# Ledger of designs, part 104: designed miniproteins, single chains, continued (2)

Each design is a single chain, and the fold is of that chain. pLDDT is the mean over its residues in the fold that is shown.

## One batch from the design tools (miniprotein)

Design m7609
Fold by ESMFold2-Fast:
Structure m7609 (fold): chain A 96 residues (1-96)
Amino acid sequence: DLAKKAIELAEKLPTLSEPERGEWEVMIARLIAALEALGKLEEAKEIREAVKKNVSKETYEAIEKEAKDLAALFKQNPELAKAVLEQIEKFLKEVL
């Protein structure tokens, strides 16, 4: 369950130190972007709400900006979006 693992990751973000926190934030932004590009809008929304609840407003806005920029790229390259999603699934299994 990718969405549940991503929500668990978001809940753990405030407990992390740099640079690990930054790495997890980048993976969350990529996940949101890939899910949106592939039409998985409800999963992307659930992850966004979990992030918004667990991080500062400034951090959430930075993640959202990155996700929007990446979603535009991934909509032009659906195979890239799928490859990124598979990479993130592996990452989530390793860190959770």
Scores: mean pLDDT 82

Design m7610
Fold by ESMFold2-Fast:
Structure m7610 (fold): chain A 68 residues (1-68)
Amino acid sequence: SLFEEAKRAIEARDVARALELLDELERRGQLTEEMLNELFALASKVRAGPVVARLREIAERRGFRLEE
């Protein structure tokens, strides 16, 4: 799944691939608030700054709440 691929890209710190997969998930309407928060927690843990920033932008655009 695109979600599992996005998780793997984030864990690998493949920022470019992670951003592409996030854009595709959003475009397909497959990104839920729960999925976004899982990706946000993972990106924060691995300190993938650009991915964290993109997830914040998506959350604001979609009206999703980010968990602290």
Scores: mean pLDDT 87

Design m7611
Fold by ESMFold2-Fast:
Structure m7611 (fold): chain A 67 residues (1-67)
Amino acid sequence: GNRAVLLALLREVERAKDLQEAIEIVERALKSNPENREELERVLEAIKKAKDLQEAIERVREIVESL
């Protein structure tokens, strides 16, 4: 389901070394999960607006918790 995909994505983003890798992780997820495109596009926008990896992780977590 949608929540399971986003939970897996959150775990992968939490293991990213920096903000750029987190963005790349979400971009790959967007290409491989077209059925979740709307939610993944929201995640991508949120992390692109983040100042650092910690804020990006927090924003992804908030989106997952809203599901």
Scores: mean pLDDT 82

Design m7612
Fold by ESMFold2-Fast:
Structure m7612 (fold): chain A 80 residues (1-80)
Amino acid sequence: MSLEEKIEELREKILKELDDSAILQKIVGENVELLDELLLKDLISDEEREELINKAFQLYEKRDKKGLEDLKRELEEKLK
């Protein structure tokens, strides 16, 4: 079994168990979807989208759930 296959199995287990890591991954996904919608509506630039995606992934790596929730709230306010 390859290292990549082991990583994918661990990812699936995390998602199935609905632990903190799965919750963080879900919030990152929601932030990316909001950023895509903001870009489609011309509310942010391509550069801003890239910076905010990088910010979301940095918050995920730090396991900063509150930071990810705060970012999501900021993006939802921009979408209004």
Scores: mean pLDDT 78

Design m7613
Fold by ESMFold2-Fast:
Formats: structure tokens, sequence, C-alpha cells
Structure m7613 (fold): chain A 76 residues (1-76)
């Protein structure tokens, strides 16, 4: 991917994190973010990788949700 495309993906990811924060990382908000992430295959792969790492670290789905909310807060 070009450098410019990478920056666009990063800005889009930041918008998705803001949406999660504003919607308290509810299950519905997470699903909407995952659907939106499908617009950029590279972003979808990053989210998949993060989820796989969380599972390897023994993080539950509920703990993963809380971690996403904290990451969103720290990114804003």
Amino acid sequence: SSREEGEKIREFEKKLLKYLYENNATEEAIKKVEEEAKKYPELLERLKHIKEQAKELGVSEEEFRKSLLEAAKNSL
C-alpha cells in the first residue's frame, strides 16, 4: 500500500475508535465498527490480528471489549 493510503486507514481507524468511545463499546457498536472496517482490507486484517493476540494472551471477549474502550479513550 502507498504511504497516503496507510494514513487514510489510520485516520479511518481513529474515527472508528471515536465511535466506540461515544457508544461505550457496546456489542452493537463493535459489530458496526467491524462492518465499517471491511471497507479497508488492511484495517480488517489489523483488527483480526489484534483479536488473535488478545486470545493468545488469555483475554476474554468481555475483557477485550473493555480494552477497546480504554484504547479508544486514550486515542482521543
Scores: mean pLDDT 73

Design m7614
Fold by ESMFold2-Fast:
Structure m7614 (fold): chain A 88 residues (1-88)
Amino acid sequence: EEELIKEKIERFDALIEELLKEARELSKTLSEREFNLKVSQMLVLAIGEMEDLVIELRNAGASQEKIDEASEILSKKLKELLKKLKEI
């Protein structure tokens, strides 16, 4: 069970790193308004992925306690993404 949770968390980490890399690159070329719109789109994508990962864990038979733990970890990572995007 721990391996499945770790896999989902690693997949989310990979998405966060990809989004941050894209945001840093786009910040060099987009206007502030265009960049803010793109950041909003990235946040919607990240939230959707987080929800999908939680659903996948539930469908795989993870206990509610493990789902809650994973959800808390993913939520903290999402908040860190928000903070880092705001710093760009």
Scores: mean pLDDT 86

Design m7615
Fold by ESMFold2-Fast:
Structure m7615 (fold): chain A 94 residues (1-94)
Amino acid sequence: QTITIKAETVQDADLAITALRVAAEKAGAESVSVSNPGTTQTVTVTSPADKELTVAIEVEKDEKSGISRLTVTVTAADGTVVRVEVYANVYPLE
């Protein structure tokens, strides 16, 4: 599965990518590869052959502070769920 992160700064993109990588690794991903550094980064998560992983990303922006909360949820075919949250100024991804 390939996921694209767009952020206001390189640091915000790096925070979001780190959260995604941590969630995928905790869920048992075979590999996680990241594109070149920048404000737009692409992550490829490879599932193990015996365990399919589904990655979902939710972005919530606080209207008062303007700070975005990114929630990464990785669900395995066996019902295991890993969630990681980070505060990063990312654009809506869907």
Scores: mean pLDDT 74

Design m7616
Fold by ESMFold2-Fast:
Structure m7616 (fold): chain A 80 residues (1-80)
Amino acid sequence: SIDQLVDDSTSSLSTSLSDDIVNTARRTMTRNGTILSSMGNDDLMRDSISRMTSLSRSATSTQQVQDISGDIMRDSIQQI
C-alpha cells in the first residue's frame, strides 16, 4: 500500500546502490552458475554445496556436543 511504498522509497535511497547491484549480480551469477555447472564445473559447485550441507549437519549435532561438554565438565571437577 501507500505507506509501504513510502517506506520502500526511503529504504531504497539508503541502500539502493549496494544492495540492488549485489542482488542483481547474484541473480545473474546464479543463472551463469547453472551454465558453468553444465560445462563441467560441477565439482566446484558440488564442493560448495557439500560444505553447506556439512555445516547444516554440524549445526544439528552441536546439541549433542553440549551434553557431552557437560559430562566432561563434571568429570574434570572430580579429577581436581
Scores: mean pLDDT 51

Design m7617
Fold by ESMFold2-Fast:
Structure m7617 (fold): chain A 65 residues (1-65)
Amino acid sequence: GEELIRRIARRELRALDPELSDEQIDTFAELVVETGSLREALKKLIEEGIYVEEAERLLEKLEAL
């Protein structure tokens, strides 16, 4: 369920950008649960003005994969 998705998202986020704080990772993971997509979660955070620099950096890393 949601807890498993949240746990996987947190692990992948830490691996993708180890500079993220635990609070930032938790915020990103919650939006992954809500949107069903890391890309959509990052776009939503940028639109809302939340952790914009970190979200943009993470989106660039994701696009490079």
Scores: mean pLDDT 82

Design m7618
Fold by ESMFold2-Fast:
Structure m7618 (fold): chain A 87 residues (1-87)
Amino acid sequence: FDDKKAQIIKLIDETARKFKERGRYLMARIAEKARDQVAASTSLQDMKKIVDQMLAHLHFMARAQNDKEAEKLVEELESKILKIFKE
């Protein structure tokens, strides 16, 4: 659990940094809020719920802003997180 949590936090932090580099500060803030919620989570189920909510919000924002590169970053984040949950 703690290892999966640390890996997910690292991925979210890295993705938030990339959003900031692109000037997508609202998307970075969404990711950072979810990171804090993941850090405070006490179960795998709670962590999955937080991540699912974050990913849905980030997909919506990327599409609303018509930013295909931001959308790719969200897709990469989602793929990596899903792999962590399956392992």
Scores: mean pLDDT 84

Design m7619
Fold by ESMFold2-Fast:
Structure m7619 (fold): chain A 109 residues (1-109)
Amino acid sequence: SLLEEGARLLATSLTKELGVESVREEIERLLLDFLRRLDAVDPERTARILRQAMDLAEAGDGLRALVFLLGAARPLDPEGVEELKKRLIELIRPINPEAAKILETGLSE
C-alpha cells in the first residue's frame, strides 16, 4: 500500500534525522492514521502529496518531508495537521528535548 510504504519511509527518515529511532513505530502508526484520514477526503491529492513527501524522505530530508506533507495536507484536514504536530512533539519531547525543539521550529516555518 502506498500509504503504508509512505508512513514507514517518512517515519524512518524523520526519526533517523532527529536521533529518535526508538519511537519510529509509534510515529509510523500516527502518520499512517493521518494519511488514511486524508485518503478518505481526497485519495488522488493524498497520493500526489505523499509521493512528493516520499521523494524528500528518500533524499534524507525527513524533517523537510514532514513539513511539506503537513503544509500540503492543511487545506484537506487542518485539525488533523494540528493534532499530528501536537502528538509528534509530545511523543519525542520526553526522549530527546532537543529533537522536539528542532521539530517545533521546523513545523512553525
Scores: mean pLDDT 88

Design m7620
Fold by ESMFold2-Fast:
Structure m7620 (fold): chain A 96 residues (1-96)
Amino acid sequence: MVVEVELISVETVEQTKELKGYYAMPASASEEIARNIAYAAVKAGKKLKVVLSAPTREEAIENTEKTAELLEKMKVKGEDGKEYEVKVTVEEKEIE
């Protein structure tokens, strides 16, 4: 079976340095993050939209692309016992 995920990369702009740190993604996308997204998509039973944010546009794009690559290679077993593949679309969205 196939589930769909849309990944949206967003540059996070914060007015304070402390707040900006809280919105930073890991420097590299992890298999654990990708797996959690895949399981959430299977549970949703419909196209899942995920917003991925980082302190810079370049970091947000890089982490989103790496997450997409991990998701495309991933097969997850749902609670129904069926194996699911993930179809990924990537979009960049500007904040305002």
Scores: mean pLDDT 65

Design m7621
Fold by ESMFold2-Fast:
Structure m7621 (fold): chain A 57 residues (1-57)
Amino acid sequence: MVLSPEEIARRLYEMMVTLGLDVRDEALVRAAVDTLLSDAPEEVRERVFALVMELAA
């Protein structure tokens, strides 16, 4: 599946919220990003992480 970083961040945020996970927990969000985007460049992972944190604000 080819998604933009913005779409990946939104989907991950929705999944975490649905599962009752704390999207303000930086360690948990980072673990989720690293799991979902294991093959992605560091820049993409950092952008997705930042966008998820922005959605949690």
Scores: mean pLDDT 79

Design m7622
Fold by ESMFold2-Fast:
Structure m7622 (fold): chain A 113 residues (1-113)
Amino acid sequence: SGRELLREAIRLLEEAIRYAEEAMEAAKRGDILTMIGLVLRAMGLIIDAERLLRQAEELVRDDERQRRAIELLRRAIEYIRQAMLAILRGDFETAERLLEKARELIREAEELL
């Protein structure tokens, strides 16, 4: 079902945020190889989540709440991407703000399901 695809996308995005936070901590320690590996894992999860959102969009066209959840999750993906770029630049304050915005959007999307 579209709802099951959206719940799976939420799980992948929550895991991506965890890898992003771990990447930020690795960067703060100067562990650049671990940081890069964690960023790549998070990016892989984002790609998988986007594929699930595209599949869900075809199944939930008539459900306004699920369409709204897809919109929120797409915005969360953009914030996570921007946070990854901030981490790679060493801008941890910006990364933390962007990940918190993504987390808020994910919570709003979960409430719609």
Scores: mean pLDDT 90

Design m7623
Fold by ESMFold2-Fast:
Structure m7623 (fold): chain A 76 residues (1-76)
Amino acid sequence: SEVDKLIEEVKKNIDKLRELGKKAPPELQKFIDLYIEVIEENIELAKTLPEEDALNMLKVTLDFTKYLIEKVEKAI
């Protein structure tokens, strides 16, 4: 489904964020881990929603995850 494809895309970006976190200073690693937890909770919440709402939430979550990756890359 389109929902499943978006979930897989978010998960790929989480994996990238985790790899960047390994290169970050300890304080930034703590914030990265917290943001990943929030993103994973958003995926679980989206699974409980009607498809249209799930798609909208996952698109916003994906954009946010990509934004965090860009900011972390510039910070390390």
Scores: mean pLDDT 87

Design m7624
Fold by ESMFold2-Fast:
Structure m7624 (fold): chain A 84 residues (1-84)
Amino acid sequence: SKAQQLQEAIRNIDDDEELIRKYAEILGLEEEELEALLKAAKEEKLPPEVARRIMERLMELVLEEHGKPEYRPEMEKVIEEYLA
């Protein structure tokens, strides 16, 4: 499942840029959203609109595939860290 792939990525990828690229692959993020995440990791904060859209996709994925909140807090934490 996509949620399981996200959990595996969190456990196995230590590099923020690699983790972001893996999230984009699993979630089917648009190129603009991926570029914004990569910029945030290097030198810029995520635009709030982009961060919100990504969090919405994470919530939809968790609810649709598992109905379990166990993946959502970890994914939201990563996104919030780039916003800070």
Scores: mean pLDDT 62

Design m7625
Fold by ESMFold2-Fast:
Structure m7625 (fold): chain A 67 residues (1-67)
Amino acid sequence: MEEIDYTPFLIEEVRKEFGEEVAEKVYDLITKKNASLEEIAKETGISLSTLQKVVDRAAEKIKKELE
């Protein structure tokens, strides 16, 4: 099966937590470079554990939209 596209929800959570500039950088890393969470952490200076929490919040939003 196709994977669920988490990108728009992830970017919105990054925007809320870190602001628009960081959200734009994360969007570019995902869409232009297909970057991993570890690469995003390195490029943005955000810890991998903090990025994982942001991903978890984005996943919770997707689950609510499917309700």
Scores: mean pLDDT 75

Design m7626
Fold by ESMFold2-Fast:
Structure m7626 (fold): chain A 99 residues (1-99)
Amino acid sequence: TALINAAIALLTAAADAAAAGDLATAAALAAAAGDILVALADALGAAGAPATAVIALKLIGVAIKTTAALALAGKLSAADLVAELEASIAALSLTAAAL
């Protein structure tokens, strides 16, 4: 739970940075959250957590990292980045409730 809460905090900070127009900080924070989620998914899988929750965490982490890369490439607006980060926070909260 602590690592999921840390990822949510990083995603919230990333959304705030994106809303302020700081796409570089937003992308860095989002990428860090994605890396935490992928590492957590691998650790939980090794510990025998439900496969559906492990797969969900890994996919959320990969999606966040992809969104961050697209924002840095100028392929996403700040508003679209905020919306994607908020959607990822919601998906992560649902996945955490299933663990």
Scores: mean pLDDT 80

Design m7627
Fold by ESMFold2-Fast:
Structure m7627 (fold): chain A 86 residues (1-86)
Amino acid sequence: QKHIDDFIKGVKELEEKALKAIDAGDVKEAKKYINLLTGSLSLSDFGLARKKYNEAVAALDAGDYEKAKEIVRETAELTISQAKTM
């Protein structure tokens, strides 16, 4: 209950920080928060977390910031959805 709510709040904070870093063009900061966000997903789905991290990093390195933001939002939504079923 409370632990799940605290976890979801943390995931939303990581999503917000990652999106803000991408909007600022701060690739280093964006990669940091994406790594933390996919780390949260890895607690339920390690393979999917690794895939999402690699896809987001590839998008950032290509300068495709809109795709990187989409992957960040999808990762946060998946992580929250899985936490709600625990």
Scores: mean pLDDT 84

Design m7628
Fold by ESMFold2-Fast:
Structure m7628 (fold): chain A 94 residues (1-94)
Amino acid sequence: HMMELLEESQKKVLEFIEKEKEQLKELLKDPSLSPEEKELLRDVLEILEAFLEGEEKMKKKAEEIAKETPDPELAEGLLKVAETLIKAYSNVPP
């Protein structure tokens, strides 16, 4: 019934996040990326890993990374990524 539907949805969300993590890891191997672009991709990867551990951990990790990011626009972008993930999956447990 309802619990089975939620479990199936949670599994699909987890599979999606794992695929995104693997794609980001492959992108990090691209030698044409600037050091700044590689740092941004690593930050996004850390946020995705934190999301798998729970929404609160993801928010905290995103805020810590944003605070340490030297580019204010990149910091805002990272926070927007975290917000978008939360909104997209708020109706489906991670």
Scores: mean pLDDT 67

Design m7629
Fold by ESMFold2-Fast:
Structure m7629 (fold): chain A 85 residues (1-85)
Amino acid sequence: MLPEPSDELLIDLIMKIAGLSRETAEKILEALRTDPLITDSDDEKQMEAAIKRILMEIAGLSEEEAERAAKELTEAIFKLRRGEL
């Protein structure tokens, strides 16, 4: 399996967008990669909601911060999936 996006790139994005440590970002990345609502869904709204929930549960972010970070991460993931960045 060729990564696009790469593991390190997603970890870096999670740390920058959500202000999280590498350890927390790695846990979030694993959750994102194993959730079928994110890997299998073409629905941007469903992906955003799933990311928001993961951020709140794993990182302990407030609803407001998780919503902002989830929107930015969803946009970045969609750009990466299209071969942009």
Scores: mean pLDDT 74

Design m7630
Fold by ESMFold2-Fast:
Structure m7630 (fold): chain A 73 residues (1-73)
Amino acid sequence: MYVPSEEQIEEALAYAREYLERHYPAASEAAKEALLGEIRGGLESARSPEQLSREWIEEVIRKAAPAYGLREA
């Protein structure tokens, strides 16, 4: 059974944070942190390496962002 390492989770979260800074620069820090917390939960529950890919992370952010009031720049 695939279980992501803490290192892999932190690397994926670093990418998610960087993506949010680039595409949602006007978003509040609190909103970004809330979304990153949700992403961490998803990463911890990942069943395959594909679910830690940049493409997967970007898709999760795009789908979840409106619920956190995030607007793309």
Scores: mean pLDDT 78

Design m7631
Fold by ESMFold2-Fast:
Structure m7631 (fold): chain A 93 residues (1-93)
Amino acid sequence: MLLSDEEIDALAAALLERAPAELDEAQQAELRRLLPALKLAARLARLMERLGVSDEEQARIAEEIESRAPGDPDAIAALLEELVAEYEERLAA
């Protein structure tokens, strides 16, 4: 399922804004680390949709990312950045 960049930004802002009341410090830090990965994942999904990447292949890529960076949102964000750059280059070509 795809979320727009605007929806991700709004959700991320709302979560961080409300975090002090709903989440402890450790949970807040984890959320802040996860947000860049969420935005990159949404961007990648939109690029793959434009390139006609199947839902099956998109799921396989997501599983590969999880396998390569289990529980590490910083590593996931870095992998997503690479994939976004690669797919953006494909779309431009």
Scores: mean pLDDT 70

Design m7632
Fold by ESMFold2-Fast:
Structure m7632 (fold): chain A 80 residues (1-80)
Amino acid sequence: SPRERLLALFERLGARVVARDPSARPRVEEVLEKLRAAESLEEMLQLMVEFVQWAVDAGWLSAAEADAFLAEVQAVLEEA
């Protein structure tokens, strides 16, 4: 399902962020819980956009990595 694909994409991104900075783990886990509770794909997209913007600001992701992740998210949504 699109929801399961979006969760898998975020779990992979979150694992990379935590591998770079273990202090990111509580924030990644918080966003994962919110994604699992999300009632719509639109809500999931908003949560993922907010996380990548924050992660770029925190220095955990480059702008290019954030753009690549959001492109994968958009591809899932367009196939839904």
Scores: mean pLDDT 86

Design m7633
Fold by ESMFold2-Fast:
Structure m7633 (fold): chain A 63 residues (1-63)
Amino acid sequence: NAMAERLVKAGKYELERGNKELAKQAFIEAARVLGNDEALEQIEKAFEDGDYETALKIAEEAV
């Protein structure tokens, strides 16, 4: 899904710049576009735990 792939790339860029909230929004929207509820829950949990590396890996694996 090209939209989900673009959202993950945008979120990665924001995360690298320290814009954690924008990265979270982009990764969650990517999971929503994919209809992947499991990835959405895992991304939310990773951000709550401050585990941004895991959140990025989940988002990249989902697309």
Scores: mean pLDDT 87

Design m7634
Fold by ESMFold2-Fast:
Structure m7634 (fold): chain A 77 residues (1-77)
Amino acid sequence: MEEERAEFEAAQAKLRAAIAASTDEDRKKLYELYRRYSERVFELYAAGRLEEARRVEEEFLKEAEPLVEKLKAKAEA
């Protein structure tokens, strides 16, 4: 767990750096959304609540979908 927590914290630091470095507001929103959900998922995995973690991951995908589509539209415009 401690080793997994250290890896998780390193990943969170990378996400925070990506948010700070990004100039696109929708990209910042997507990274921040991913950061918040990954934190919640990590807590659930740490507690052994795998089915709840799966549901949170599903909620993330649903909430992230319009942001991903918006970013794709910007890239193709």
Scores: mean pLDDT 77

Design m7635
Fold by ESMFold2-Fast:
Structure m7635 (fold): chain A 69 residues (1-69)
Amino acid sequence: VSQETLDRGKALLDSLPASKRTQLRGLLAEENYDPRYAAAIARGLGLPLSEEEAQLVVAYLKAEEEAAA
């Protein structure tokens, strides 16, 4: 994953309200950061993310989890 992709994902995540950010993190973690479910999860939370934007957020969160390990 490129640094540009990670930076975009972080910026998108940071643009979300803190409560929605927390919910999104938890739901994506339950799905093992599968990008196929990212857009559906974001839609379920009422987030104004496109499928591409949802995938950028997943890429960032997955990289963050890998860095924490």
Scores: mean pLDDT 78

Design m7636
Fold by ESMFold2-Fast:
Structure m7636 (fold): chain A 67 residues (1-67)
Amino acid sequence: MKVIRARLSGLIGRILGKELGVELGDEVTIELDEKTGTAVITGPNGKKITTSLESAKIILEHGAEPL
């Protein structure tokens, strides 16, 4: 498991922020689990979304800036 702290950015970050109930520039925690091929994204409000490892990598490239 790999844990990444990132700030939401760009259009994809805005869409993700809306799903999580948070704003652009807010910090999220992205937990990558290569064993299951899934990722969990946690907002500062404690809300979580579960997605695929591949989708999480797209989010890291286009929707969040790693800290």
Scores: mean pLDDT 81

Design m7637
Fold by ESMFold2-Fast:
Structure m7637 (fold): chain A 83 residues (1-83)
Amino acid sequence: AKKVLTVELSSSAVNEIVNSNEERHYAAAAGYLIAAAKAAGADEVKVKTVASEENVKKLEEGLKKGVKLSGSDLEITVEQVAP
């Protein structure tokens, strides 16, 4: 099985990234996750957050695009969790 790094983001952090709606902000967040995954030896990152389902989807799409633009094969998923 692949090693998965789980990262928790507050709803406020997710809302800030999504509301910015800037590719560079998603790229910066993706870059951080790529670096964290590399340091942890993880093949995948799962982001858990209590943000709205709409913002969860927007964050996942933006992060996946950011990872692709960085030339990384890192798999990123964003999961809505209960507060």
Scores: mean pLDDT 81

Design m7638
Fold by ESMFold2-Fast:
Structure m7638 (fold): chain A 82 residues (1-82)
Amino acid sequence: GGLVFGHGSTGFIRDVAPADASDEELAKTAKAAASGGKVGYVRGLGSDGTLVGSEGVRSDASDEEQAKEAREAGDKALAASG
């Protein structure tokens, strides 16, 4: 959970998701933020509170894909920070 950022055709979008937000809620917020373009990106907070991101995610990507990419980007950024 935490903070979700996105970039759509109308510019940079920032939303706050609860720490206990479901994967569906997080994906829905990320997809909305990426809407209006063929390609967007999403950022979120990792489980440890680290700010993380996913770039190049398509606005037509499934909710599951967007949530997965955001989580994987978080895990990757956290591993690189060690």
Scores: mean pLDDT 48

Design m7639
Fold by ESMFold2-Fast:
Structure m7639 (fold): chain A 89 residues (1-89)
Amino acid sequence: SAAKKALEAGREAFAAGDVPAAIAHYRAAIAQLEKEGKTDSKDLGNAYLHLGNVYDVLGLFDEARKYRAIAAEIYAKNGDEFGAKLAAI
C-alpha cells in the first residue's frame, strides 16, 4: 500500500540521517491512512510512534510526548495494550 511504502521510506530516511525526509514520509503515511479511514490501524500507530521517536532524538521532548501519546491511544483502540504502554513511556 502507499502508506506502507511511506512508512518504509521514512525508516530508510531516518536511518540515513535525513530527519526532514523521515518526518515528511511519516506525515504522508498518516495522511494516507486517515484518507482510507484507518484511524485505529497498527500502521497509523506506528507512524505516530516513529514521529515521536524522531522528535525525541532531536531533543524536542514536548512534540515527542504528544506523538507518542497519540500512538498509545491508537494501539489501545487496535487492541494492542502492550504497544500502548510502551508508546506512553
Scores: mean pLDDT 84

Design m7640
Fold by ESMFold2-Fast:
Structure m7640 (fold): chain A 90 residues (1-90)
Amino acid sequence: DEALKELERLANELVEAIKAGDDEKALELLKEILEFLEEHFPDLALPAQLAKTEAEKLKYTAEAVALFFERLGDEEKAKLILEWAKKRFP
């Protein structure tokens, strides 16, 4: 599925930005991922859509990407994103 492949591409770009310590790029990627989730994976986008602040929307988007990696069996990438999100959105 083309949408699933594109989500995986964006999610991996987020992982690389986090590994590089490029928080600015990671935040911009989260905004792009949220728009993509709203269009193609509305169930994953729902917590972010119901959030009241931009920080909460981005936090829930990061958690959705982590859940996506957990469903793929990539627990290492999921954990990386969750640990980064806890530091960035305390």
Scores: mean pLDDT 88

Design m7641
Fold by ESMFold2-Fast:
Structure m7641 (fold): chain A 100 residues (1-100)
Amino acid sequence: SVAELLKEIEEVVEEMKTASLEEQIEKVLEMVDKILSLPDPQQRLDLLGHLVGLLMELLAAGVLSREQTIEILSAMKEYLESKGDEEGAAMLGHVIRYLE
């Protein structure tokens, strides 16, 4: 299922290129929920890192603005905190601080 989730992450990021900010947030939170279903904490962190990396690539390409990227990452961090994933939330916090 890790290989299937990697493919789904790439498909979601591609769909985000034509989506509204609200739809982008909904899509990434659905993907985060799927990632959190994995039993291995290291696999969860690796997949979260991959998703964040692709979002940063969209920012670098000018597809997402800095403000949109911060809103998406902040929604992800808040969702991870609500689910008790402290390691994932901490990683998102570091990325958000870098962008501010």
Scores: mean pLDDT 88

Design m7642
Fold by ESMFold2-Fast:
Structure m7642 (fold): chain A 91 residues (1-91)
Amino acid sequence: VKEKVEEASELILEAARLAAEALLLEARGTEADLAEARRLRAEAAELAEKAAEIVNEVRDKMTEEQKEALKEALAEAQALLAEAVAAAEAA
C-alpha cells in the first residue's frame, strides 16, 4: 500500500506539472505551442486517471498518515496549477 500511495502521489504531481506547462504554452499561442499543449494535456489526463485507479484500489487500506501524504500531494498539485494560471494571465 505504501508503494502504491507513493506511486499515486508521484503521478498526481507529474500530471499537474504537465498541465501547468500546457497552460503556459496555450498562453504563448503559436500553432506549435498549441499542438504541444494538446499532447501534454493528453499525457496529464492519462497520468491522473492512473493515479485515481491506484487510489481507488488502496483507499480502504491506507493509514491516516498515508491519507495525509496523498492530501499533501493534491494540495501541491493545486498550487502548481494555480501558479500556472496566474502566469498565463500575466502573459
Scores: mean pLDDT 82

